Designed miniproteins, single chains, continued (2). Designs and how they scored, part 24

Each design is a single chain, and the fold is of that chain. pLDDT is the mean over its residues in the fold that is shown.

## One batch from the design tools (miniprotein)

Design m4859
Fold by ESMFold2-Fast:
Structure m4859 (fold): chain A 61 residues (1-61)
Amino acid sequence: SEAEEALASGDYERAVKLYEEEVKKNPDNPEAWAKLGIAYQRLGDVERARTAFERARALAE
């Protein structure tokens, strides 16, 4: 996906935007929340990364 390509290429701002759109469309997808967390972490946004990872974990349980 474009979001995965952005994350892999280091375009973390674009990756965040694309994964935010993905979780809006599929809010119960734990993989999308986990990737959003990784993108936030790469940007240094520790608090948003933590929240995204918590949502991913809750959805997987």
Scores: mean pLDDT 84

Design m4860
Fold by ESMFold2-Fast:
Structure m4860 (fold): chain A 57 residues (1-57)
Amino acid sequence: SAEERLQEAIARLNEIAARDPAAADRILAEADPRDADLEVTAARLEAALARYEAEHP
């Protein structure tokens, strides 16, 4: 579950990186992917992505 969520979030991040690499860098920095457990990392990345998508529909 957490691993699948993280993989899906990474796929979304890669799509954003292709169009706006600076935004992808900010999303990664906000998510702090290396300093949390898998579940927390997935949740943080999902939240950062959701925020970006809401601001850039």
Scores: mean pLDDT 77

Design m4861
Fold by ESMFold2-Fast:
Structure m4861 (fold): chain A 79 residues (1-79)
Amino acid sequence: SLKESVKGALRLIRARAQSLPPEERAKVDEAVDRAMKALDEGNFEETIKALEELARAAQSDPELAAWARGLIDTLKEHL
C-alpha cells in the first residue's frame, strides 16, 4: 500500500539521518515521527508538511532532502 511504502521509506530515511550532525538528526527524527503519526491517522496533508520540514532539516544531505521531496510528489498524486 502507499502508506506502507512511505513508512518503509521513512524508516530508511531515519537510518540514513543517523550520519547527520546532532541538531539536523534531531529535527529529521522529529519530522519522521510526525509523518508516521499523520500517515497512521490517514492525514496526507500533515504528512506532506512533516516531509517538507524533513527536507529543510537535512541541510548536510541534499540527497536525503531530495528523497523526502520525492515522497511529497508521490503523496500529492494520491490526494
Scores: mean pLDDT 87

Design m4862
Fold by ESMFold2-Fast:
Structure m4862 (fold): chain A 55 residues (1-55)
Amino acid sequence: GDHEADRLAAEGYNRARSLGDLEGGRRLFEEALKLAQTEETRKGIERAGEAAGVL
């Protein structure tokens, strides 16, 4: 659901920006988008992924 989607997006952001694992970060954002149930959550995840450089 949206809570799990937000958690995965946060992990994806940390992986991409703090650990330099861009491919791992992208995969976590892709998984987060699959779990997002609301348009608001999906758009938030997309923006975070763009900011992280992986979407």
Scores: mean pLDDT 84

Design m4863
Fold by ESMFold2-Fast:
Structure m4863 (fold): chain A 78 residues (1-78)
Amino acid sequence: SELSPEEILRLAEERAEAWRAALEAAGLAELGERLRERILELAELLARGEEPSEEQRAEAEALLEEVRAALREAGVRL
């Protein structure tokens, strides 16, 4: 079954907070907050029945690469 809008938003909030907390603990609080904002933005689109644009997907991929690089520099392996 498809996730309800409420379930999408709840799961996104939980995952966004988990990532924010993990990145903050690694000394990467700014990246954690940016990742949280992006997750919640995409979840809002999906909850409205909208698909992320190619531009939004590219921006999300770029942010994930930035997070991966920063975690590697901090000595954390993904």
Scores: mean pLDDT 80

Design m4865
Fold by ESMFold2-Fast:
Structure m4865 (fold): chain A 86 residues (1-86)
Amino acid sequence: LIEKGLEYFKKGDYEKALEYFEKALEEAEKNNDKKGKAKALALLGKVYLAMGDYEKAQEYFDKAVLILVEMNDEKLKEEIAELLEK
């Protein structure tokens, strides 16, 4: 899901990128996967930022940051930073 979303993001297909990252978020929520949820939220923020929707981008980034702060997982922070640079 995340790899497909990133592929569409690179092509400028933000609608498809959102679809895949929303599916990744739903899957993470169903599985109580906090790391997956944080990654999906950060990537949704990235798409909205690229679309110029700064308010939605900030909302999603704030949600991702809250999970990162709660988990205090430095490796997860690095993984999300790498995803955002793609």
Scores: mean pLDDT 82

Design m4866
Fold by ESMFold2-Fast:
Structure m4866 (fold): chain A 65 residues (1-65)
Amino acid sequence: ERQVVLLLVAAQIRMMALGSTLTVREEDGKLVLTVRNASPESREEVEWLKKRLEELGVEVEVRYE
């Protein structure tokens, strides 16, 4: 779980630098990643994060606002 937390924190910082906001919450054992003010770069970042979390056995849903 430490790896998951570090990935999420690093991603939130990178997304902020890209002008987007990443909010993370748990819903029914799934991580819900909500992206505000998404750019092409932040979309690529969050999709990459989703794949890495899924490789670690975490179910992930991405939502764009």
Scores: mean pLDDT 82

Design m4867
Fold by ESMFold2-Fast:
Structure m4867 (fold): chain A 62 residues (1-62)
Amino acid sequence: NARQRAIDLLVRAVNAAGQGNKEEASRLLTEALKLHQEAGLTDIAEAVRRVAEMLGLEIEEP
């Protein structure tokens, strides 16, 4: 459940960034990181950070 929710947030964040909604994208990526911290999904945390860096987005670290 947590893994699927984190993946959904990541996909939605990429979509939002593509539409020019960088603030929304950053918020969604931050939510995915919080879900990772609860579920211990290290690969998702790495993916979130890499995507944010590639898109030039700021992430609030939990």
Scores: mean pLDDT 76

Design m4868
Fold by ESMFold2-Fast:
Structure m4868 (fold): chain A 80 residues (1-80)
Amino acid sequence: SKEEVEKFIEEVKKELEKLKEEFEKNGASEELAKRLEELLKKVKEFLELARKSLLPEEKEELEKLKKEIEELLEKVKKEL
């Protein structure tokens, strides 16, 4: 649902804010910076797809992107 999409984006924003605090504290490696760029790219793709997701196939792609974003967030957190 739209509400679930909005909740997910809010949760991702909160996680990104926590990562920003860690970067201010420890600095960021080039590899970590590239992972963040990938993460932001996937979040943009998710938002674009979410706006037009009306069909079951499109909903499956949204779930896939959500999973990829969650996995990438976990990887970034582990590299801090």
Scores: mean pLDDT 73

Design m4869
Fold by ESMFold2-Fast:
Structure m4869 (fold): chain A 50 residues (1-50)
Amino acid sequence: MALDELNAIAKKYGVSVVLKDDGSVRIIGTPEEVEKAREEVLKKAKELGL
């Protein structure tokens, strides 16, 4: 569920999200789209306790 929500946001911006084994989140994509997506992804990850 948490990863599904992060992936939905990532797809909106054309980036990918990877959940690391330590619970951290990594965003992969073009620099411009990553920067735009990062704010929403981090906000959602914080809401999900990631």
Scores: mean pLDDT 75

Design m4870
Fold by ESMFold2-Fast:
Structure m4870 (fold): chain A 69 residues (1-69)
Amino acid sequence: MRGERYLAEAEATGGLARSDALGQLAIIVYNLVKEKRWDEVERLRERASPAAQAAIDAAIENVKVHEEM
């Protein structure tokens, strides 16, 4: 799964590589929320570290702003 790949990469790497993986994870979550695939978003959040959860939450908020939350 796309999100799990970058979540695992973020957890396995450090420094700049981890930052890049977290950015890719945020883009994937943004697209999943736009596609209304909330089940996949929740699965990623449950498996995520605090840093990855922050990236996921930021992506969710970005979509909500566009949807006039």
Scores: mean pLDDT 71

Design m4871
Fold by ESMFold2-Fast:
Structure m4871 (fold): chain A 74 residues (1-74)
Amino acid sequence: VEEVVERSKERLRKELPPELAELGIEALDEAAPRVASPEELPAAVYRLLRERGVPDLEAQQVANLVGRVVQELS
């Protein structure tokens, strides 16, 4: 989980606007202790972002990026 989180943070900072990247990073830090496996991270991050008022498209962009990192490390 820790490696997926760190890689996802790196990719978020590189590929998304800074404000969205920081929201995604915060959601990752909050979600990581609550998931049993890395595969749960994309859905957990999406849910947290939506609860915080991030629009669906932007929340999906973050969650999909995290999902790609999970697939790359599996």
Scores: mean pLDDT 82

Design m4872
Fold by ESMFold2-Fast:
Structure m4872 (fold): chain A 89 residues (1-89)
Amino acid sequence: LSGDASDQEREEAARKVAEGQEVVLENLTEKSLTRLLSLLPDATLIEYNGEKAFTSAGRVHHNGKFYSYEEFAKLITKKTDKATFKRVK
């Protein structure tokens, strides 16, 4: 189906982050990022444009606020098409 390559790319990225690797993704869309966020382990650091966010208990924590994956994906993709993901120890 259309998008299979994108889905495989997001699953591979989530696996690399879970294994302790740093992953940089470009050309982010709300849909692709929402899917990626749902696959990431808790305590994943997300860095974009000098800002930081963390996955926590099925949500994203950013600047004292909690966002759903969809809300955060919409927020970040308005500001950047690139982000760095890594697991916090």
Scores: mean pLDDT 78

Design m4873
Fold by ESMFold2-Fast:
Structure m4873 (fold): chain A 65 residues (1-65)
Amino acid sequence: SGVERIKELVEKAIEAYKNGDKSTAASYLAGAFIELVALEMDPNASPEEVEEARKIVEEGLKKIE
């Protein structure tokens, strides 16, 4: 699912950031944002799935600020 993919990308970004690989972390975050936009534009995605995905991205960003 789109939510699961976004979660995977955010988790990989956090791991890369913790390992000091900021460029890899930025690439995974960019991927997560692209997937989030795709999910928001998907007519088959529920509003609940979109909200869950947004929260995953927001919480991930807090861990790498």
Scores: mean pLDDT 84

Design m4874
Fold by ESMFold2-Fast:
Structure m4874 (fold): chain A 72 residues (1-72)
Amino acid sequence: SPAAPLSRREFRAAGAAVELITENGETTSAEVAKRAGVSQSTASRVLNRLVEAGSLKKVRVGKTTRYVFTPG
């Protein structure tokens, strides 16, 4: 499990991901990057950390990777 504290930018990206999934049921790294004001690579790394932690699930829809909350 990722136990290290997030940087300011990573913390903003994590918050943006939670907000977007709460609003829309799902999000993408591009949407998180835009809302948080971070790069897509930062958004993708934060989203993947949340998937590894079990907070989010990664789903492919067409050619886009989507992220949703995991039940539990």
Scores: mean pLDDT 82

Design m4875
Fold by ESMFold2-Fast:
Structure m4875 (fold): chain A 63 residues (1-63)
Amino acid sequence: SKKEELLKLIGEIIRLIGEQLDLELALEKGEISKEEYEKKMKEIEKKIEELKKKMEELSKELE
């Protein structure tokens, strides 16, 4: 079902946002370097953008 696929994509985006929050906390606690933080944040942002594109494509197919 395309609705199930959309819900799965939304769930993955929420999970990735959680990972961003964990990285913010790790940086604030000094558990991660600023360089590693910036690299990992950029990787997560790229994944979120790819998932958003997939959601837009699925939404167009439902119209």
Scores: mean pLDDT 84

Design m4876
Fold by ESMFold2-Fast:
Structure m4876 (fold): chain A 72 residues (1-72)
Amino acid sequence: MLSDYERISKLALKKKEEGASVEEVYVEMLKELYKLHPETKEYIIEELKKLLSLTKDEEVKKKIEEFIKEVS
């Protein structure tokens, strides 16, 4: 568990350095969490729905909607 979160945190830092927005970084973190722990899909779907309601970026919205479809 701890090592998985550390890996996800390192991914987040790398994406931030590459110029990704906070919302883009969070989506990538949720994708990595789902890849590691598919049993968390309900939690991930709820988090993605929350992010979708908060973001104004159309490209991020599209990315979130596609990921929700993949895990639903």
Scores: mean pLDDT 79

Design m4877
Fold by ESMFold2-Fast:
Structure m4877 (fold): chain A 63 residues (1-63)
Amino acid sequence: MVGDIVRAVKDQPETTPQMLGLEKGELVEVVEVLNSDWLKVRSLKTGREGYVGAGSLEVIGRR
């Protein structure tokens, strides 16, 4: 959900300008839910925003 803090369960490469590259274990905040497969997130490490596959993330905190 929007505002949730989620963790990358695997490495995700940045393959397009719209995607956010993530390392396994990286924490991000959900800023928008596009559909069941895609989330727009903000990296807590870099502050960058981009799209990430929902299946690559696990929720660890609700805000």
Scores: mean pLDDT 74

Design m4878
Fold by ESMFold2-Fast:
Structure m4878 (fold): chain A 86 residues (1-86)
Amino acid sequence: SNKQKEIEKDIKFYEEELKRLDEVIASLERQLATAKENGASPEVIARLERSLEAAKRAKEDIEFGLEMLKQGKSRDEVLEELRKRY
């Protein structure tokens, strides 16, 4: 059915976003570790920590959405549930 094909397409998109976020998180964790080792300013460390927290939160939202899609819910239903969390 068209609904199943759209959900499969959305699952692929969310899986690709999850991979991208994992790469962003790994990069930010490495940057934060290097900044701390090199004695970077508190402002630089705080900025990296905020970016890392934001990326981790985005990953949790994508993982939640992916679980809903795999249960047969539409992307619109995912977005509505995520909207309720904020």
Scores: mean pLDDT 88

Design m4880
Fold by ESMFold2-Fast:
Structure m4880 (fold): chain A 61 residues (1-61)
Amino acid sequence: MESEKVREEVEKLADEAIKAIEAGDYQRFRELLDRIASLREKDPEAVEEALQKVADALNKK
C-alpha cells in the first residue's frame, strides 16, 4: 500500500490505545481499537500491523 498517511495514523492510534489500556481506560481503549479497525478499508496491511503492535504490547512477556 502507498498510503503512508493512513499507516502513520493507525500507528498513532495504536500508541494511544496502548496508553489508554495502561491507564485502565477500557472505554477509550475500545474506542481507539474500533477507530483502527475502521481504517482497514483504506489500508488493511497497515491496520493489521497496528493491531499486532497493540497485541504485542498487551501480551508483554
Scores: mean pLDDT 77

Design m4881
Fold by ESMFold2-Fast:
Structure m4881 (fold): chain A 55 residues (1-55)
Amino acid sequence: SDEELLARLRELLEEYRRAVEAGEDVSAIENEIVRLYTQASEELRQELVELMREL
């Protein structure tokens, strides 16, 4: 569902932020975020753009 997808993306974005702050490799997290983003509907992608602005 869209709510589950958004929850997963928020978790991944938080992991991404922590990894960047720690200087860790983000490739796996980045790939997963992109995968979920490309599977999202056009409407959901709009919401994801807003979420990414919070990074």
Scores: mean pLDDT 76

Design m4882
Fold by ESMFold2-Fast:
Structure m4882 (fold): chain A 92 residues (1-92)
Amino acid sequence: GKQAEEGAKEAVKQAEKAGAKAEGKVEGNTVTITLTGADTSVQMGALAGAVAAELNGAEAKVEIKGDTTTVTITAKTPEQAGEGARLVAGGI
C-alpha cells in the first residue's frame, strides 16, 4: 500500500543523504531496500534499523555482498512493512 511505499522512499532518501545509492521496492507486505556504495556506518545503521523492525513485529533480513546491502522487511500488513522501512531509515 501507500504506507509501505512511503517507508521505502524515506529509507532511500536517508541512504542517499548518507552518500549511498539506494532503491526501494514494494511487493504486497514486503519492502526491499537496496543500498549500493554504502560505507560501514550506513550498513550498520541499516542492520540496527532491521533489528528494530523485528522488535516491532516484522521479519527483517539483511544481506551484505561487496558494496551492496539489501534489507528485506516482511510484515503482516503493508502499514507494518512501511513502519519497518521507516525504522531502517532511522538507523541509517
Scores: mean pLDDT 81

Design m4884
Fold by ESMFold2-Fast:
Structure m4884 (fold): chain A 58 residues (1-58)
Amino acid sequence: GKVVEAVQPFPKTGPNELALRPGDKVEVLEEVDDEWVLARSLETGETGLVPKRYLREV
């Protein structure tokens, strides 16, 4: 899938979400809606929902 980078920290507010640190690379697995993607962390291998606005193309 498409690899993108976290541009700001996302602390994870729910059990199905993926925590992000600035600079973390994630693979987009699915676009869930206009605001959220299902992504896999390339740092940890964990999968979860992240807001699109926290990510940028690399």
Scores: mean pLDDT 81

Design m4885
Fold by ESMFold2-Fast:
Structure m4885 (fold): chain A 61 residues (1-61)
Amino acid sequence: DIFREAVEADPNNYTALTAVGEEYLKQKKYEEAIEYYEKALEINPNNVAAKENLEKAKKAL
C-alpha cells in the first residue's frame, strides 16, 4: 500500500495520513480512520478534507 509506505517513511506526511484514513473509512474501520485523520490534523489543522471525514467517521460509530 503506497500511502501506508509513505506514512512509514514520513509520519508527518499529512496527505498520506489523510489517504490512509480514507482507506479505513471505506472499509468501515471507523476507529482506525479517526486515528489517522487526527494525526493529519495535528500536523495541518486547516486540512478541510481531514476535518470533514473525521466528523463523518465519528458519526458512523
Scores: mean pLDDT 78

Design m4886
Fold by ESMFold2-Fast:
Structure m4886 (fold): chain A 99 residues (1-99)
Amino acid sequence: NIQTISKQFVSEALSLGAVKESEKSTLQSAVEECLSKYKPTKENFADIKKCLVCNLKKKTDLSPFKITGLIALLAKNLKIEVDVGDLYEEVEELSKNCP
């Protein structure tokens, strides 16, 4: 379920130093919002990526590199395969096209 996935993902991100403790609540809210709007399926992952990139760009100072790492970690939690190199280019492009 969304709450369990979000909690595990955020806990792992903190443990890996991918986000600061001060960013925890913002990251959790962003992930819960995007996973609630787009159910966590492989088919919806493109929409989830765009939602998360734009949400984090607006609400945090996280670099595209760090956002890429967070999306890769979320993909792992959702059991979705991603290429991290391709993902970085995708995050950069999504970031430029945020509303």
Scores: mean pLDDT 83

Design m4887
Fold by ESMFold2-Fast:
Structure m4887 (fold): chain A 60 residues (1-60)
Amino acid sequence: SLRERLIELAERLGLSPELAEAVAQGVLNTKAAFPELTDEELLELAERAARAVAHQLAAR
């Protein structure tokens, strides 16, 4: 499913399971608000969000 792919992507980028689920939920909420977005665009959004979170955590 798209949700599973989003979680796997976030975990591969170093996020904890809880943060990976939060990123996936945020992207799925974005899809609900903007149904015109493709799964590929949503995966790109998830990658950017996960990288941003990982960068912020590394700064601590």
Scores: mean pLDDT 84

Design m4888
Fold by ESMFold2-Fast:
Structure m4888 (fold): chain A 73 residues (1-73)
Amino acid sequence: MTDEEKLAEADKLIKEGEEYYKRKEYVKAEEAYTKALELLKEVLGVEDPRVKEALEKQIEAAVELLKEVVNSL
């Protein structure tokens, strides 16, 4: 993929992750954000603000997933 294609795919994955998060599908949301984060790091590098934003979204989804696991016990 070109860098432009990777950025477009990352944007798509972030949107998909947000949709999963809204539906409380936190596993799928976390997976989508993780894939987006990997693509953003490849193109932009780890210090880019967009990488930090994607990481924050991934952490939020992971925290919600952990809460659901605890509530399922």
Scores: mean pLDDT 81

Design m4889
Fold by ESMFold2-Fast:
Structure m4889 (fold): chain A 57 residues (1-57)
Amino acid sequence: SPAVAVALIQRESGLSREQAERAVAMARAGASPREIAEELGLSEKQAAGIRTAALTL
């Protein structure tokens, strides 16, 4: 569920709802961890975790 992924990402990464929704949308559109990291100002490791959550939930 996109809503579950957004809630988890907000809790673990401290991102706003808008930023978490953008991250989930990017991950589901096939963005790499690097692309997500560059867009949101995160580390590539944090972006990889976000991508996994977005694709699993």
Scores: mean pLDDT 81

Design m4890
Fold by ESMFold2-Fast:
Structure m4890 (fold): chain A 60 residues (1-60)
Amino acid sequence: SEKEKLIEEAVSLLRKLAFPDEVVEAVREALEKSKASVEEIRKIIENSDPRELVRKLKEL
């Protein structure tokens, strides 16, 4: 699905930013369980400061 592709994009971005695997996995799980739209997730990925990415994605 488009959501699954976007989650993998988010995971790849977090790995590129050198976040630990445990943090990356927690974000993946949060996004998979989230009821947020693809557009809401994409906006966070594209417009958020890297320091806020993990928090904002987990709060969805």
Scores: mean pLDDT 81

Design m4891
Fold by ESMFold2-Fast:
Structure m4891 (fold): chain A 60 residues (1-60)
Amino acid sequence: SAKEKAEQYKKEGDEALKKGDYVTSARNYGKAALYAREAGATPEEVAPFFRKAQEAADKI
C-alpha cells in the first residue's frame, strides 16, 4: 500500500542518512513524502519528510 511504501522509504532515508549517503537519503525522504500524500496524509504530516529531504540535500 502507499502507507507501507511511505514507511519503507522513510526507513531507507534514515538508514542512508546514518551512513552519510545524503543523495540516497534525500531521494528516499522525497519518495516517502509522495507516498504519504497518496495515502491521505495532511500537509502537516508530509512537511517533516520534505524537511528531512532538504536537510539531507543541504549536506551534499
Scores: mean pLDDT 83

Design m4892
Fold by ESMFold2-Fast:
Structure m4892 (fold): chain A 67 residues (1-67)
Amino acid sequence: METEIIQGKIGDKISVKKGVLYIVTGVDPDKHALFDSNGQEIASGSTKEGLAFIPKSDQEVTIKERA
């Protein structure tokens, strides 16, 4: 499985590819989440490094604070 490690911060937009495992570091999984272009939260896992997810489609995601 292809894996990409990305250092992120609030407001960052990341272009992602279907089927690639992304690990977003530099974020707090309890306070930050990944959102799609429609503003919907993307399902992700918490890791010791940050947020991990595998996109279901090629898309752009944004790092934002949880409400």
Scores: mean pLDDT 79

Design m4893
Fold by ESMFold2-Fast:
Structure m4893 (fold): chain A 60 residues (1-60)
Amino acid sequence: LSEQIREALLAVGLPRATAERLVAALEAGTDVADIAGRVAGIVGRDKAAQFSRTLDALLA
């Protein structure tokens, strides 16, 4: 799961180091909504929505 989330973050254009930090934060118990908010702040709402759809599919 963590590897799949990392790949999803990379796919929407996040730098590898940022994607790895967000995966580590999620593993440490950061809320999924907070992660999605950080993604939106970096790559914008449309790409954040794409990430959220991919994440929902991975968690289904």
Scores: mean pLDDT 78

Design m4894
Fold by ESMFold2-Fast:
Structure m4894 (fold): chain A 62 residues (1-62)
Amino acid sequence: MEGKVVRAVKDVENSAPGFLSLKKGELVKVLRVLSNGEALVQSLETGEVGLVGVSLLEVVGR
């Protein structure tokens, strides 16, 4: 999954420091996958970097 472009499966609002809010269908690049089920991602829409739960992302084959 690292280095892949993936899509948010639903709207995600996150107020925790270091976590990223995403809109359903937003494309992000996976920078790292963590052992706790989270991924460090960069939004392709905003350029913001943050953590998101891996279960909230789907691979788009890019």
Scores: mean pLDDT 76

Design m4895
Fold by ESMFold2-Fast:
Structure m4895 (fold): chain A 73 residues (1-73)
Amino acid sequence: VDELLEEAKRLIEKGKELYDQGNVEEAKSYFEKALDLAQEAADRAEKNGDLDRAVEASILMIEAAVGLTVLDK
């Protein structure tokens, strides 16, 4: 789970960087990948009863989803 959370964080940060540079299509790709990894991390954390990691994964899913929503404008 930790590896999925760490990778999702990296993808979100890269997506933000690309968006700031005006690279909207690449930023969208990174946010989509981050959302997928965060969802997988959330599922695994929930199965393990790991509330802390489930909460962290949920926050990352929200961040990625917000990034995708901003790009649709």
Scores: mean pLDDT 78

Design m4896
Fold by ESMFold2-Fast:
Structure m4896 (fold): chain A 64 residues (1-64)
Amino acid sequence: MDPLEELIERLEELLKKAKDPELQKRIKNMIRGLREALSKGPVVRAVALKEGEEALKEAEKQLE
């Protein structure tokens, strides 16, 4: 699987666990941005992957 698609799946699972409406909104916006990056060139996808992984870690900490 594409690492970017795998990251999107992880964020979708995190979204199912999120109870805070604001956190849900942020995760949804992040998934949207990553899905848009899938249609772009390799450089944009690489940047999106890095930013998305950092954002995933931050969101996971907020759920703890």
Scores: mean pLDDT 79

Design m4897
Fold by ESMFold2-Fast:
Structure m4897 (fold): chain A 85 residues (1-85)
Amino acid sequence: AKEMAEQAERLAEEAIRLAMEALRKSGGDIETINLAIAAALKGIGALFLAELGRTDKEMAEQALRTAEDALRLAREALKRGEEAA
């Protein structure tokens, strides 16, 4: 449970970092900005769920899934930002 919550926290932090990079590289592309914002918000949600998941396995599993979704969106936003440049 704890290890899964810690993994979710690391993935969520990475997703937020990549989302911020995508936003900086967006060049005003609305789709990239929207994806970056969505990724950052999901990442923040995953951090909250990970904190709850330190003592709750179900919350840890939900945190991990949310963090993985956030990371996917962040990577998509980065790819779009790079293609727009």
Scores: mean pLDDT 85

Design m4898
Fold by ESMFold2-Fast:
Structure m4898 (fold): chain A 71 residues (1-71)
Amino acid sequence: MTIEEAESKLSEEDKKKLEELAKAATEAARAGDYKKAAEYLEEAAKLAEEKGLKEAAEHLRKLAEKMRELA
């Protein structure tokens, strides 16, 4: 999957939601709340999977697992 393929499968609303979740995960991790960071990454992964972005969903799940290891 490329960024272009991701954009073609996502509505503008879905893109904003993924961006918001990524921002929230980054802010939670910065605050040391790795559990919340993992939860936001999992929600992003679910949205990506629903939109057929399997590679992005898998990558986001792996990041969530790493965040749980830090919690």
Scores: mean pLDDT 76

